# Designs tried in a protein design run: designed miniproteins, single chains, continued (4). Part 12

Each design is a single chain, and the fold is of that chain. pLDDT is the mean over its residues in the fold that is shown.

## One batch from the design tools (miniprotein)

Design m12385
Fold by ESMFold2-Fast:
Structure m12385 (fold): chain A 74 residues (1-74)
Amino acid sequence: SAAEQAMESRLTRALTEAHMRILELHGIDAVIAFNNRAVAIAAKMAKMREEGASLDDIMAAFLAELEATMAEIE
């Protein structure tokens, strides 16, 4: 659906912006650490989807995990 495509675009943009910010502030090693965390976040989102979570709940969980990961690196 158009709503799902809009959410996917927003998630991709948020992830790209976080990746670039970490690279600029902390360098390549921090980017590698972030990417490893991103794999775990993706697995968590997939589990939520299997359990029937809404796209809004998955989006909220993703953004919360992204912010927590950024805070851990800073």
Scores: mean pLDDT 76

Design m12386
Fold by ESMFold2-Fast:
Structure m12386 (fold): chain A 79 residues (1-79)
Amino acid sequence: MKYTAVVKVYDAETGELLAEAVLSGFESEEEAIEAGRKKAAELVEKAKAEGHKSVTVELIVRNEKGEVVREEKSTGELE
């Protein structure tokens, strides 16, 4: 059994997808969530460095059956 974390970062003003990462091979939901959150933070810092002012971040964790077991969405200023 394996969990997959998908992280998407959008420009909050335009809705443009700035970055997407797929992380897989996790043995637990908690491991996938933690890895996804760490990757989201990395991608947010990159968007900030590239001059974006605000982002929307989505984290979706799926089990081996493809069922969504966790979904997190947040919007924030990068100041």
Scores: mean pLDDT 82

Design m12387
Fold by ESMFold2-Fast:
Structure m12387 (fold): chain A 82 residues (1-82)
Amino acid sequence: SAQALADQTLAQIDQITDDTLALMKTSSFASRTIITSGAIFQIQQLTDQTLKILSSKDPALAQRVQAHTQAAIDRLRQALYS
C-alpha cells in the first residue's frame, strides 16, 4: 500500500540518519564531510524512488516523505558543523 511504502521509507531515512550521526561522532572532520555527503546521496536516491510511486497515488504521503527527507538532510548538515 501507499501508506506501507511511506512508513518503510521514513524508517529507512531514520536508520541512515541515525547510523551516519553515530559514525560522525568517532570520525575526523575530513571523514565526516565524505560520510555526510554519502548519506545525503543515499537519502535522496531512496526518496526519489519512493516519490515516483507516491506522487500520483497519494500526494499527501509524498509531501510527508519529502518533508522528512529535508529534515534529515538538514540534521546531517547541522551535525557536520557542530
Scores: mean pLDDT 89

Design m12388
Fold by ESMFold2-Fast:
Structure m12388 (fold): chain A 98 residues (1-98)
Amino acid sequence: MKKINELAKKADELIKKNGDPKEIIEIAEEIMKEVNLSDFDKGVLEMSAAVLVTVNDPEVRRFMKAGLEMGKRTAGALVGIAVALNKSIKDLLNELKK
């Protein structure tokens, strides 16, 4: 968990600094590999992000677009949802594990 905590902190700090979406998504992809999310959990993230895009959340749209362009759709969804809900990436992943 230490590596996941360090990566999540780095991603959250970049989000606060309005950093490069591509860099944030690369970090989220690495976190997801360490957490070993199931295909079901990945699907839940992508569907949740799609709903949030439908209700016109500009941050979810921004990160989903970047994730799609990078071929890292699930990581884009994870970041977008975390930003929209004002939650850390770590807290969102912990909620997904319930």
Scores: mean pLDDT 78

Design m12389
Fold by ESMFold2-Fast:
Structure m12389 (fold): chain A 77 residues (1-77)
Amino acid sequence: SEGLQESQKVDKQVRDKLVAKDYEGAAQTLIDFLQSLGLSREEAALSTIGWAYVYKQRTGDTESADKVIEAARKIRE
């Protein structure tokens, strides 16, 4: 479906930004996508924080996860 393809494209964009150490860009990309699905900025930021915890659990990459969480918290405010 088109929604699934868009989700996969966003996942790749977020992963590419993490490799580039662009944690603010990674958080913003995910927040923008979630807002496009109808979430408020606050809801999108909280969902991005949740995504980062799952990423940390799956990959063991604590540094990237923590920096995405910090970036999402700043965007929320």
Scores: mean pLDDT 85

Design m12390
Fold by ESMFold2-Fast:
Structure m12390 (fold): chain A 74 residues (1-74)
Amino acid sequence: ADLEGAYEHVLERARELAKDPAMAEEAREAERLAQQGKEYYKQDVGLGIAKLNEAEALVLRAEAERRAREAAQR
């Protein structure tokens, strides 16, 4: 419901991912998708939401990959 809150939440998670050099590319891509979603929302609400959902999905996948990598290093 709160688009600004969803956008900020994705950015915060992307910034945490960016602290891991191995995840820097995924973090940048998630930021780009979130920013695209915010811009598209001005002209097409559905497209804006779709881009924010893409950013959220990328962050979830990257977070899972980071956890798997941490486990594999043990």
Scores: mean pLDDT 79

Design m12391
Fold by ESMFold2-Fast:
Structure m12391 (fold): chain A 80 residues (1-80)
Amino acid sequence: ATVEKAKAAGVKLVNAVLNGDIETARKYGDELASLVKDPEKRAEVRKAVDEAISYLKAGDTEKALEAANRAVRIAVEDAK
């Protein structure tokens, strides 16, 4: 259940980044971070989401996508 929820939130975050939708990316990034049980990993996911949003605001979709995928990887790993 937790792995499936993290993957679902991650897909929505990545799609929002690909669409340049900052509001939706923040929403699902925050949701993804909230699913992380380990406090240190949660902080890493929040940092990666913040980096993705910052790159997206700067128009760097490639770097935003890299940061978003890093957040998803950490959250899914924690959910196992």
Scores: mean pLDDT 87

Design m12392
Fold by ESMFold2-Fast:
Structure m12392 (fold): chain A 59 residues (1-59)
Amino acid sequence: GEMRRRERRERALAFLRTPKGIKAIRLYQEGKSQKEIAEEVGVSVQTVRDALAVYEAGR
């Protein structure tokens, strides 16, 4: 089925608990762009955007 807002948030939270997600947050704190983070971590820009949105909302 189509991803609902809750399912996207759950995926973002799960991603942030992975080594790739931890690396993405570190690169974000270093001032890297979403595109650079996506390319270095090996995920889509959409995945990075969803993860960073959840990370910032939790601060």
Scores: mean pLDDT 77

Design m12393
Fold by ESMFold2-Fast:
Structure m12393 (fold): chain A 91 residues (1-91)
Amino acid sequence: MSIRERALELEMELGVLAVEYAVMKRFAPSLSEELREELGRLLDEGQEVVARVEELLKNKAPDEEIEKELERLRELIERLRELLRRAREEV
């Protein structure tokens, strides 16, 4: 896949996790405030990384620099998945 296609895939994965969190907040009011704040912060950080990746792509930055940001986004997605799993166990 092109680097642009990989960026889109990770952006879509982040979007799915954002929707899962929104659904969880709606149907699980007992979800701890600490987990809500932590999940919100990670989602915000993920969106910041997505914006940076898009800027790097627009500016035709070196593939190495873009790949580094994509790896950071992947790590954030993994942390979000783990926290969402823990949150589901609380409800």
Scores: mean pLDDT 82

Design m12394
Fold by ESMFold2-Fast:
Structure m12394 (fold): chain A 80 residues (1-80)
Amino acid sequence: MIVVRGQVVDSTSSSTTIATLKSPESDSLKVGDKVEIRTANGKVVEGVITDVVDRGDLTYITVESEPLPIGTPVELTKLE
């Protein structure tokens, strides 16, 4: 199971962008992957990855999902 930890750095009405430290797990995430986003408060949202951008030591993952507040700590899990 692929799990990455990060924070919400941007959100729109239909998407959430998560920044995570670049890792083998984050490198395995691709556009079109179904994911579950779990917040520290126990809220769970599902979505589909629409963009993955590596910048320095960070990977930015954009998910088509309900918006989550900027600054929210999250765990992102790839669904099979």
Scores: mean pLDDT 83

Design m12395
Fold by ESMFold2-Fast:
Structure m12395 (fold): chain A 75 residues (1-75)
Amino acid sequence: MREEIEKKLEQIKELLAQGKHAEAVNLMVELLTHAKVEADFRKKVMQQLSEAYRNKASPEEMAKLVEEIVEEILS
């Protein structure tokens, strides 16, 4: 399970670096579903990602946010 989550994180970061925000978000939803996180946590994550994108966060800032979220899931 942890290895699969780490692999998806790397794919998400690569998509963000390519400017493929929609594909990165879709993979993040898949990651959250696979990790069986609580619905409230999933909602919070999606809100944070949407807010960062609306605030014109750079690909690097988005990647850092995703890393922090995955680290929280793995803790």
Scores: mean pLDDT 76

Design m12396
Fold by ESMFold2-Fast:
Structure m12396 (fold): chain A 92 residues (1-92)
Amino acid sequence: GAAEAAREKFLATLKEALEALKSGEISVEEAEARVAAARAEFRAHATPEEALELDIAEAIGEIFRATALREGESEKEAAIKRLEEILKLLEK
């Protein structure tokens, strides 16, 4: 249904943004903008339970980003780790 299509689009956008960011094709800001747009679409179709799953995945992703920055990694490396963790959590 529409909720499944929005979830699949969000996961596809995460994968595409992650690959483009790793290759240097896009900036961190552009990757974040693309992901934010797909996230908004997913949230519009999400149940309260799916929205909570997304919030938990994003909170864990932010911990990974904060840890990477604290360990001296670049904003790009930190953004990659954040997106990778969100993707891993939402694919299950």
Scores: mean pLDDT 86

Design m12397
Fold by ESMFold2-Fast:
Structure m12397 (fold): chain A 87 residues (1-87)
Amino acid sequence: TVNTAIGYLLSGIGGAVTAALYAERGDNEKAKEYGEEGAEHAKEGYKESKDKKLQKSSKKVYEYSKKAAEYAEKGDNKKAKEYGLKG
């Protein structure tokens, strides 16, 4: 449902922001973990949504959360924070 899709989108955004906060603190392991969690939630939001705007938003949160996790894994805390905040 639309409400379920919104719930997943908000959880995805929360994961991305949490990843950014851990990246700023230099905790690359947790930044990766929360970035991956945010990406999974956004992916579920994309699948649940039949609304084109919610699908587009969920896809962007997925892409940014995934990049935050990838940069955290590489030790690039600055880019991990940047992409987490874009989610």
Scores: mean pLDDT 84

Design m12398
Fold by ESMFold2-Fast:
Structure m12398 (fold): chain A 70 residues (1-70)
Amino acid sequence: MEALEAEEAALVERIKALSPEAQQAALAALAAVQEEAAKTLSGETATEEQLEEAARRGLAAGQAVVDAAE
């Protein structure tokens, strides 16, 4: 999780450097991925590995949006 937290912090700094419109798009994309993951994992049945995979997917989606905006 620490490595993912560091990647999230780096992504947040990149998002802050974007225009306000691009920031909202990136945050919306991350929120959508997290909501899809939460529905799929149904909380109590999720393993730590599945939660980590969901976090990695969210980061990848956010990075793709930021890369496209740059």
Scores: mean pLDDT 70

Design m12399
Fold by ESMFold2-Fast:
Structure m12399 (fold): chain A 84 residues (1-84)
Amino acid sequence: LPPEVKEAIEILKNASVETIRRAVEKLNDVSYLRLLIAEKLGQLDLLTEEERVAYAIFKVLSYGGLEEALKALDPEKAEILREF
């Protein structure tokens, strides 16, 4: 499992269910350019909590880490991500 996916899973484990729901619903509205710039500059801490969670979801999906994330998360959080 890539280190980026492990870090993303930890972000999801520490996020509230409500934050994850909002991140999923707003995933298409999140500026990917903003996320890419923050990643390139190592400034992920400048992202909002919702944007950081959306970034974590993006990383999990991009690296094929969805199954590992579903196993590591609470059942309620896992159900939200299972739609992907």
Scores: mean pLDDT 73

Design m12400
Fold by ESMFold2-Fast:
Formats: C-alpha cells, structure tokens, sequence
Structure m12400 (fold): chain A 88 residues (1-88)
C-alpha cells in the first residue's frame, strides 16, 4: 500500500534526523489522465502523513519524462515526482 510505504519513509527519516529535510521521489506514468490521478493520490497521501508527523511540504517538482521498457518490450514514458518535506 502506498500510504504504508510513505509512512515508513517518514518514520525512518524522523529516527535518523528528527528535524530537517528529506525528499520522496515517485515514478508516474506520463499519460495525462493516469498522471493527474496518481499525482493527486500521492499528494493527498503525503499531505495526510506529513500532518500526522508534524511535517511541512516545502515543494513539489517534476522531472523530465524518462523512457522505460514495459513487460512487452515497448517504450513507455514516466515522470519523476519529487516532494520535499521538512520535519519539525
């Protein structure tokens, strides 16, 4: 589950560095509809977990599209989504 994975990252970051900055990076499909749906879902979960851990979202950025091969050997495009988080 995505929320469980995100929460695990917050727990780990807080244990090694109780206050400070860290980033989460997600690889999203570049197709418009799926990209927007996944972006919204990820940001909602990150915001929920950040609130639980008394953290702030300092920035959201998108990398350039990257080419990946799918299971059938076809080229698919993906976009890295990075969320910068500040622990308090």
Amino acid sequence: ELEEKIEKEFKWAKEIRPEGDFSLTFSLPADGETFEEERKRILEIVEKVAKKYNAEIKGVSFGPEEDYLDADGKVVKRVPLTVKIHLK
Scores: mean pLDDT 77

Design m12401
Fold by ESMFold2-Fast:
Structure m12401 (fold): chain A 77 residues (1-77)
Amino acid sequence: SMEEEGDKYYRKGLQALSRGDYETAFEHFKKAAEILVKMGKYEQAKNLLLAMAEKFEEAGKHDLAKELREMAETLKV
């Protein structure tokens, strides 16, 4: 299901973050958010993107954090 697929990408993103693989984590979180949007879960997608942007900022990955925030800002809630 799309819900299972979304969870899969979210978990892969967290695993990549734990390894310090920020580019891979970014792509997985982006995919998880896209799936939430396809499911009509705009608030959940926005919250995911903003929460992960904060984690990327804390890790000093300012450019990737900015991209996640900009994606969140495009979502109507």
Scores: mean pLDDT 88

Design m12402
Fold by ESMFold2-Fast:
Structure m12402 (fold): chain A 100 residues (1-100)
Amino acid sequence: SSRRLEEELQRLREEQREAGDKGFEEGKKIADKKIEEAEKDPSKTDEQIDELNALSNEAHKRALSGTPVEAHGSIMKGAALSVGAIALAVKKLADEKEKK
C-alpha cells in the first residue's frame, strides 16, 4: 500500500461524511416541514406519511446510480425522511388512544 492510496482513501471518507451530513440535513428539513403541515391539518397526516415514504423510496432509488459518495448522501436523506414518517405514525397512534 502506497501513502498516495491512504491519502486518497482519507479524502473519499471525508467527502462521504460531508455528503451524508448534507443528505440527512436536506431530508430532515423536508420531514420537519411535512410534520409542521400535519400539525396544522391533522386530517392530512396520512397523506404526509405517504409523501415522506415516497420521497424516501425515491432517495434510495437515486442511491442505485452515481458515485459511492452520492449514494451515501441519498441513503442518509432517505433515512431522515423515513424517521419523519415514523414520527408522524407514532403521533397519530398516540392521538387515537387519547380519543378513547
Scores: mean pLDDT 85

Design m12403
Fold by ESMFold2-Fast:
Structure m12403 (fold): chain A 55 residues (1-55)
Amino acid sequence: MSRQQAQLAVASGDQARAEGDLETALADYQRAGELWPSPEIQARLDEIRAQIAAQ
């Protein structure tokens, strides 16, 4: 339903991740997944969680 809002949250998370703000990226990707569950958003969540867990 909220596909555009989920895409904006993904874009925000991608930017935060590029800037090294992993906590903001996680929060943005979690929001995106709540708005529009998809395999692509799940992959981003798995990736960011793995990066945080590896530190």
Scores: mean pLDDT 82

Design m12404
Fold by ESMFold2-Fast:
Structure m12404 (fold): chain A 98 residues (1-98)
Amino acid sequence: SLEEALREMGRIFEEILTELIKKEGDNPTIGQLNKALEEIRRKVLELAKELNLSDEDVEALNAALDRVFGAVLTAHKTESLSEAKALGIKVHERIIAA
């Protein structure tokens, strides 16, 4: 279901960014951050395929990813990656609660 994919997106997001922070610290290059975000999108879309989501649900999932990633990229311009990750989690929680 879309709800399962949205919940799992949060788990994948936290896991991958936590690994990036452990490896590169709170100030990775923009290239490293973009690679991590694209890995999150790739894994989430593979999950969507496994769950047989409709094209409409895949569009909704991509919109949710774009919203979370936009928040992270904007926050990381002025904040640490750990703080940007925390903001991304809050945005994801708001998407799930809606």
Scores: mean pLDDT 88

Design m12405
Fold by ESMFold2-Fast:
Structure m12405 (fold): chain A 68 residues (1-68)
Amino acid sequence: GASCVIQKIDDDTVKITCSGNITITLPDGSTLTGSTIVVPSSSLINATIKINGKEVSISDLLTQLKKV
């Protein structure tokens, strides 16, 4: 399956890089698709990533990144 790395660029922006294509559904109903996605961090708090049929909480991933 695809693996993803999340990097905080600044307080308002997060970059997600994956080994495969992912789709992110934003709270406004828009979608972003690609292997590298850059979005406002505020939009990601309520978003989910679907990777090869698995849903991943972005808030949990951001919490792990904050410890690094």
Scores: mean pLDDT 62

Design m12406
Fold by ESMFold2-Fast:
Structure m12406 (fold): chain A 61 residues (1-61)
Amino acid sequence: KREKLLRVIALRVMVASEGFLTPEEREAARKALEDLLKEMGVTKPVEELSWEDILKAVEEA
């Protein structure tokens, strides 16, 4: 529960980290985040997800 929330936060920060990560690293983080969110029942694209959507999905998991 809490571990999943921390992973989602970390991956989302990595996806948004322009200038610190390579495009390949950011794409890998985005893919990992999409897979994790899909496992929690979220099918919305990462780019369209709000923090509220993420928090609710983690709370329901």
Scores: mean pLDDT 70

Design m12407
Fold by ESMFold2-Fast:
Structure m12407 (fold): chain A 93 residues (1-93)
Amino acid sequence: SLEEIREEFEKRMEKIIEEAREKFPDDLELIKLMELAKLTLLDSPEKDLETVVENIEKAFKEFIKEKKLSEEAKKLVEEFLKELKRFTEEVKA
């Protein structure tokens, strides 16, 4: 069901965000951006999900470039973005 897809997505997002808090506790802006991305996607209509994910990807790429994130932080962001895409795919299926 759509409710189960949303619940599993939230759990996966919370796990990655918690890992970010543990590994990069001083990167509060990264954590806030991740939380905002999660909420924005959950609040988005199904028809807009692909566009929303694309905009989130652009925001994270800009953030990484401007803040000069570590390779480990970049890898966690890549994992986060993959889960956003997975949610969109599962909702569309």
Scores: mean pLDDT 85

Design m12408
Fold by ESMFold2-Fast:
Structure m12408 (fold): chain A 66 residues (1-66)
Amino acid sequence: MTVEEIVQLLTDALGVAPDTPIASLSAGQRRMLRYIAREKFGVDLSEAELAALPDIRALAEYLAGR
């Protein structure tokens, strides 16, 4: 899966823009991101690891192994 495909998946799931800061997301939206990472990518993100990422695009790059 490409970075752009992951960005599209995440933005469609949350209804947010690719440049949306992770810090601006609700607790429910952050839980959904961690759920998607675990279920679709096999990545178990902690809250601290997620908080270290600036935006949705950075998360997509991380999940793509970039």
Scores: mean pLDDT 82

Design m12409
Fold by ESMFold2-Fast:
Structure m12409 (fold): chain A 88 residues (1-88)
Amino acid sequence: DPVREQIETLQKLLDLIKNKESKELSVSLGSPRRPGDSYVELHLSKDLKIFLSRRTGPSNPYPPVENKELSREEAIKELQYLIDRLKA
């Protein structure tokens, strides 16, 4: 179940952030492989930095990968929101 796997990965990322564990983990939402589709990725680096990344689909020319660093509080709030939305 891909939705269940996404929820479990989001929960794992949330737990790593709450526990300040130096483990790298990425979670992506949507499909980067569909023409014209964009997706949002959340990334925890080993140095406990949290990034929100946005990408366009493979059909778009000049799509830069944009990274925004999130605070711990912002990341926890965003992850909880995404988990709750996927469970609905």
Scores: mean pLDDT 67

Design m12410
Fold by ESMFold2-Fast:
Structure m12410 (fold): chain A 76 residues (1-76)
Amino acid sequence: SPLDRLRAAVEAALAELDRLEATKSPQEVLQWAEQQAVQLERLIREALAAGADPAEIQRILEPLLERLRAIAARAE
């Protein structure tokens, strides 16, 4: 389902983020995140079009958004 694809994409992004934080600067990680945001936006729109609950989409995205906010704070 579109919601399962979104969940899988967020899980993959979190795993990649762990790897990137070990090897890249905060600024480089944020550049990667900006590119990934375009793909995640498409998956969010597909899930919404399929009738997914917006609150469930928010819960799926929350761990990723929290990590990106923390990285942004360290990037200055």
Scores: mean pLDDT 85

Design m12411
Fold by ESMFold2-Fast:
Structure m12411 (fold): chain A 100 residues (1-100)
Amino acid sequence: MSELEKLLEELRELAEELRRAIAERASKDTLLGLVQRVLELLRRIKEKAPEHAEAVDSVIAELERLRAEMETASPEEALQLAAQALTIVGIFIQELEEKL
């Protein structure tokens, strides 16, 4: 696998971890930590695949907005925001795979 394919697999695994955390109604701190880990992995993907930088930057910007909203949200609202983040990540994975 290429470096990008390996990072995309890590992103899929992290998205599944976030999905499980949401299903288990994990703490807001746990959800925030997972979103931050997704953001860090997206930055690594951007470094290894600069041809996809515009798409990656769009996802990073949206996730940073959701993360900021989660910081001031109630636990229930944080679960809803985390579910939105998971949806955005899922769409990004699908779109990036279609371009590979």
Scores: mean pLDDT 87

Design m12412
Fold by ESMFold2-Fast:
Structure m12412 (fold): chain A 85 residues (1-85)
Amino acid sequence: MEEKRKRIEEVSQKQEQLALEAMEQAKKEAEKNPEKRKEYEQKARDFLAQQMLEVADEVEKQDPELGAEARAQVDAARAKAEAKA
Protein backbone atom coordinates (compact mmCIF):
# COMPACT_ATOMS: atom_id res chain seq x y z
CA MET A 1 0.00 0.00 0.00
CA GLU A 2 2.61 2.57 1.04
CA GLU A 3 4.84 1.80 -1.98
CA LYS A 4 1.92 2.33 -4.36
CA ARG A 5 0.99 5.55 -2.55
CA LYS A 6 4.55 6.89 -2.83
CA ARG A 7 4.65 6.14 -6.57
CA ILE A 8 1.37 7.98 -7.14
CA GLU A 9 2.65 10.86 -5.00
CA GLU A 10 5.84 11.06 -7.10
CA VAL A 11 3.82 11.16 -10.34
CA SER A 12 1.52 13.81 -8.84
CA GLN A 13 4.51 15.94 -7.78
CA LYS A 14 6.00 15.67 -11.27
CA GLN A 15 2.73 16.82 -12.85
CA GLU A 16 2.43 19.63 -10.28
CA GLN A 17 5.92 20.83 -11.25
CA LEU A 18 4.94 20.80 -14.94
CA ALA A 19 1.76 22.71 -14.08
CA LEU A 20 3.74 25.34 -12.16
CA GLU A 21 6.11 25.73 -15.12
CA ALA A 22 3.14 26.15 -17.47
CA MET A 23 1.69 28.84 -15.19
CA GLU A 24 5.04 30.67 -15.11
CA GLN A 25 5.19 30.49 -18.90
CA ALA A 26 1.66 31.93 -19.14
CA LYS A 27 2.66 34.72 -16.74
CA LYS A 28 5.65 35.63 -18.91
CA GLU A 29 3.47 35.64 -22.03
CA ALA A 30 0.88 37.82 -20.25
CA GLU A 31 3.67 40.25 -19.33
CA LYS A 32 4.58 40.56 -23.02
CA ASN A 33 0.90 40.91 -24.05
CA PRO A 34 -1.19 42.31 -21.14
CA GLU A 35 -4.29 42.46 -23.38
CA LYS A 36 -4.19 38.65 -23.73
CA ARG A 37 -3.62 37.96 -20.01
CA LYS A 38 -7.11 36.45 -19.67
CA GLU A 39 -6.43 34.15 -22.64
CA TYR A 40 -3.08 32.94 -21.25
CA GLU A 41 -4.61 32.35 -17.81
CA GLN A 42 -7.40 30.31 -19.40
CA LYS A 43 -4.87 28.30 -21.42
CA ALA A 44 -2.87 27.61 -18.25
CA ARG A 45 -6.02 26.45 -16.42
CA ASP A 46 -7.00 24.18 -19.34
CA PHE A 47 -3.48 22.70 -19.41
CA LEU A 48 -3.63 22.09 -15.65
CA ALA A 49 -7.00 20.33 -15.97
CA GLN A 50 -5.68 18.17 -18.82
CA GLN A 51 -2.58 17.18 -16.83
CA MET A 52 -4.72 16.21 -13.83
CA LEU A 53 -7.00 14.09 -16.04
CA GLU A 54 -3.94 12.37 -17.55
CA VAL A 55 -2.70 11.51 -14.05
CA ALA A 56 -6.15 10.17 -13.14
CA ASP A 57 -6.18 8.04 -16.31
CA GLU A 58 -2.73 6.63 -15.51
CA VAL A 59 -3.81 5.84 -11.93
CA GLU A 60 -7.00 4.20 -13.26
CA LYS A 61 -4.89 1.91 -15.46
CA GLN A 62 -3.00 0.69 -12.39
CA ASP A 63 -5.89 0.86 -9.89
CA PRO A 64 -9.38 1.35 -11.40
CA GLU A 65 -11.03 2.22 -8.07
CA LEU A 66 -8.39 4.75 -7.04
CA GLY A 67 -8.35 6.26 -10.54
CA ALA A 68 -12.12 6.71 -10.53
CA GLU A 69 -11.85 8.47 -7.15
CA ALA A 70 -9.11 10.79 -8.42
CA ARG A 71 -11.21 11.62 -11.50
CA ALA A 72 -14.24 12.35 -9.30
CA GLN A 73 -12.10 14.72 -7.21
CA VAL A 74 -11.02 16.63 -10.34
CA ASP A 75 -14.66 16.89 -11.47
CA ALA A 76 -15.73 18.06 -7.99
CA ALA A 77 -12.97 20.69 -7.89
CA ARG A 78 -14.06 21.96 -11.32
CA ALA A 79 -17.71 22.17 -10.26
CA LYS A 80 -16.73 24.05 -7.08
CA ALA A 81 -14.65 26.57 -9.03
CA GLU A 82 -17.50 27.15 -11.50
CA ALA A 83 -20.06 27.59 -8.69
CA LYS A 84 -17.83 30.25 -7.10
CA ALA A 85 -17.34 32.14 -10.36
Scores: mean pLDDT 69

Design m12413
Fold by ESMFold2-Fast:
Structure m12413 (fold): chain A 117 residues (1-117)
Amino acid sequence: DKKKKEGLEYYEKGMEALRQKKFEEAIEYFEKALSLLPKDSPYAALALYNLGMALFALGKLEEAIAKLQEAVAADPDGPYAPLALYNMSLAYKRLGKYEEAEAYEARSRALLAEQAA
């Protein structure tokens, strides 16, 4: 599939931009990747997670939470789901929303315990 191949190329460009801390460029590449990748692609959940992390790095905390929530929804049992939940907790903490932060940290820890068993 040409779209899937192009989506993977944009995902790889996003990861390179993220590695170089070019967060605005990483966001553009991950959004382009998500427009091309099938929603059930393992790379779609990864692109959502990394998009959320780039938004977090830029201090766009509410947008970061939204993308991290989409990453969890795309692959709720995946290895990145507890990381997404933990980073949502950190974003809520930075927004002063301590009850939500504690709830997401608890969910992250519970999911990690399930995956370690």
Scores: mean pLDDT 89

Design m12414
Fold by ESMFold2-Fast:
Structure m12414 (fold): chain A 79 residues (1-79)
Amino acid sequence: MSFEEKLEKAKKFVREVTGVPEEVIDKAAETLRRLLRNTGSEDRVSLEQVALALATIAGHLEDGPDGAVRNAGKVRAAL
């Protein structure tokens, strides 16, 4: 599975589990894509790791650290 396929599946899963708006998830996805490209890690992350990272970034964008912890917790419980 390519990184982009993992990212699209993770976006759908995070939206279903957390209820975060698509616009916020898209911003989180852009941030995650940039971070993984800069570190050369795109091919080394699992779907579960992408979903958890995406949810954490999206939560941080909405409510800072408290949002990050809340969304990460929801995704971990659903995995």
Scores: mean pLDDT 81

Design m12415
Fold by ESMFold2-Fast:
Structure m12415 (fold): chain A 65 residues (1-65)
Amino acid sequence: HMSAEEIWKKMTVEQRLRLSELLDEAIREHPGATPQEIYQRTLERAREEGLSPEAIKTLEALLKS
């Protein structure tokens, strides 16, 4: 029932900024990648860095849509 947007809004500003930084890095490192590829790479890095469960869930929800 929870959308990616709803999960995103539950995160702190710091958590949202870090997730945005990882997304920007994935885009810069992989020019021409699809949104799904960017989300997948960002999810891998978020898991490696131990980002919040909310950040992980946001990326998983984005991969489904």
Scores: mean pLDDT 77

Design m12416
Fold by ESMFold2-Fast:
Structure m12416 (fold): chain A 74 residues (1-74)
Amino acid sequence: SEEEKREQVLKLIDEYLERLKKIQEEYKGKNLEDISEAILELLEEFLNEISKITGLSLPEAGRLAAELLYEKEK
C-alpha cells in the first residue's frame, strides 16, 4: 500500500541520515575529496533504494528524497 511504501521510504531517510552522520564524523581527520566521494556513493545507493520501493524514476526519486530530507531537517 502507499502507507507501507511511505514508511519504508521514511525508514531509508533515517538510515541515510545516520550513515551520513558517521561519514561526517570521519571527516574530522580526512580530506574533503575522500568524504565527497563517500557522500556521493551513499546518495546514489539511497536514491536507487527509493526508486525500487516507489517505482519512481531516479529523477523523481531524487525530488521525493529532497522534499523528505527538507521536512526531516525540521
Scores: mean pLDDT 76

Design m12417
Fold by ESMFold2-Fast:
Structure m12417 (fold): chain A 83 residues (1-83)
Amino acid sequence: MEELEEALKILEEVDDPIVQLVLATSLAAARNGKLPSSDAELQERIDRGKKAIQEILENPNLPVEKKKKRALDLGDLLGILLS
C-alpha cells in the first residue's frame, strides 16, 4: 500500500490517470512477488486491471478522491488475487 501511494505521488504528473493506476496496480502485483509464467498471462493481468480501473474512473457517481481510493483498493486486491 505504501508503495502504491509513492507510485501515485510520482506518477500524478503523467497525463493519463489510467496509465498511473495501471502502473500502481503492476507495482502491487510485483510487491507480492509473483510474476506471470507467460506473456499471455502478463497481458491478461494488465488488461483486466486496466478495464477494472477504467470502470472506476468512468463511474459518474464517484468523486475523484474516492475513485483514487477504490483504484488503490482494487490494485491491492488484484495483487493478492494474482499472487
Scores: mean pLDDT 56

Design m12418
Fold by ESMFold2-Fast:
Structure m12418 (fold): chain A 65 residues (1-65)
Amino acid sequence: ARPDDRALAQAARAAGVSRGAVERALDVYRNGGTGKEAEAVLRAAGASPEQANRALAGLAAAGGL
């Protein structure tokens, strides 16, 4: 699934990171990466583990994962 601009913006707010960081985490999934690798991308951008997990859960609910 392809998340729209709204889903990406909501995920960025949930994680406390830029939209670009969320898009990089999604690229990890598109390249066959794990949820832990996507979480690591968000954490490198400044998200806590809880913020990263909430953002990824929101993207999954929006059909982005």
Scores: mean pLDDT 75

Design m12419
Fold by ESMFold2-Fast:
Structure m12419 (fold): chain A 82 residues (1-82)
Amino acid sequence: SSSIDIMQSMRDRMRSNGQTQAASYVSQGISYFQQGDYKTAMIYFSQGVMIVTQQARDTQDQSLFDLSDQTMDDFDTISRII
């Protein structure tokens, strides 16, 4: 579904920017979503986004702030679908 495509895009974007832990949380969220556990999926997606946001704050890296903004937009889109 288009929802899965957005989730996978969010995961792949995190991973390609070295945010392996955040991407792992998103992967777990996708698994819960595929099981029909949307509430738990959203918690895992939120954790992934929070990790990126914290790394941006800790490093003051503009590319990580940009990643945080993009993945927050992905999260908002997912939350409107489910």
Scores: mean pLDDT 89

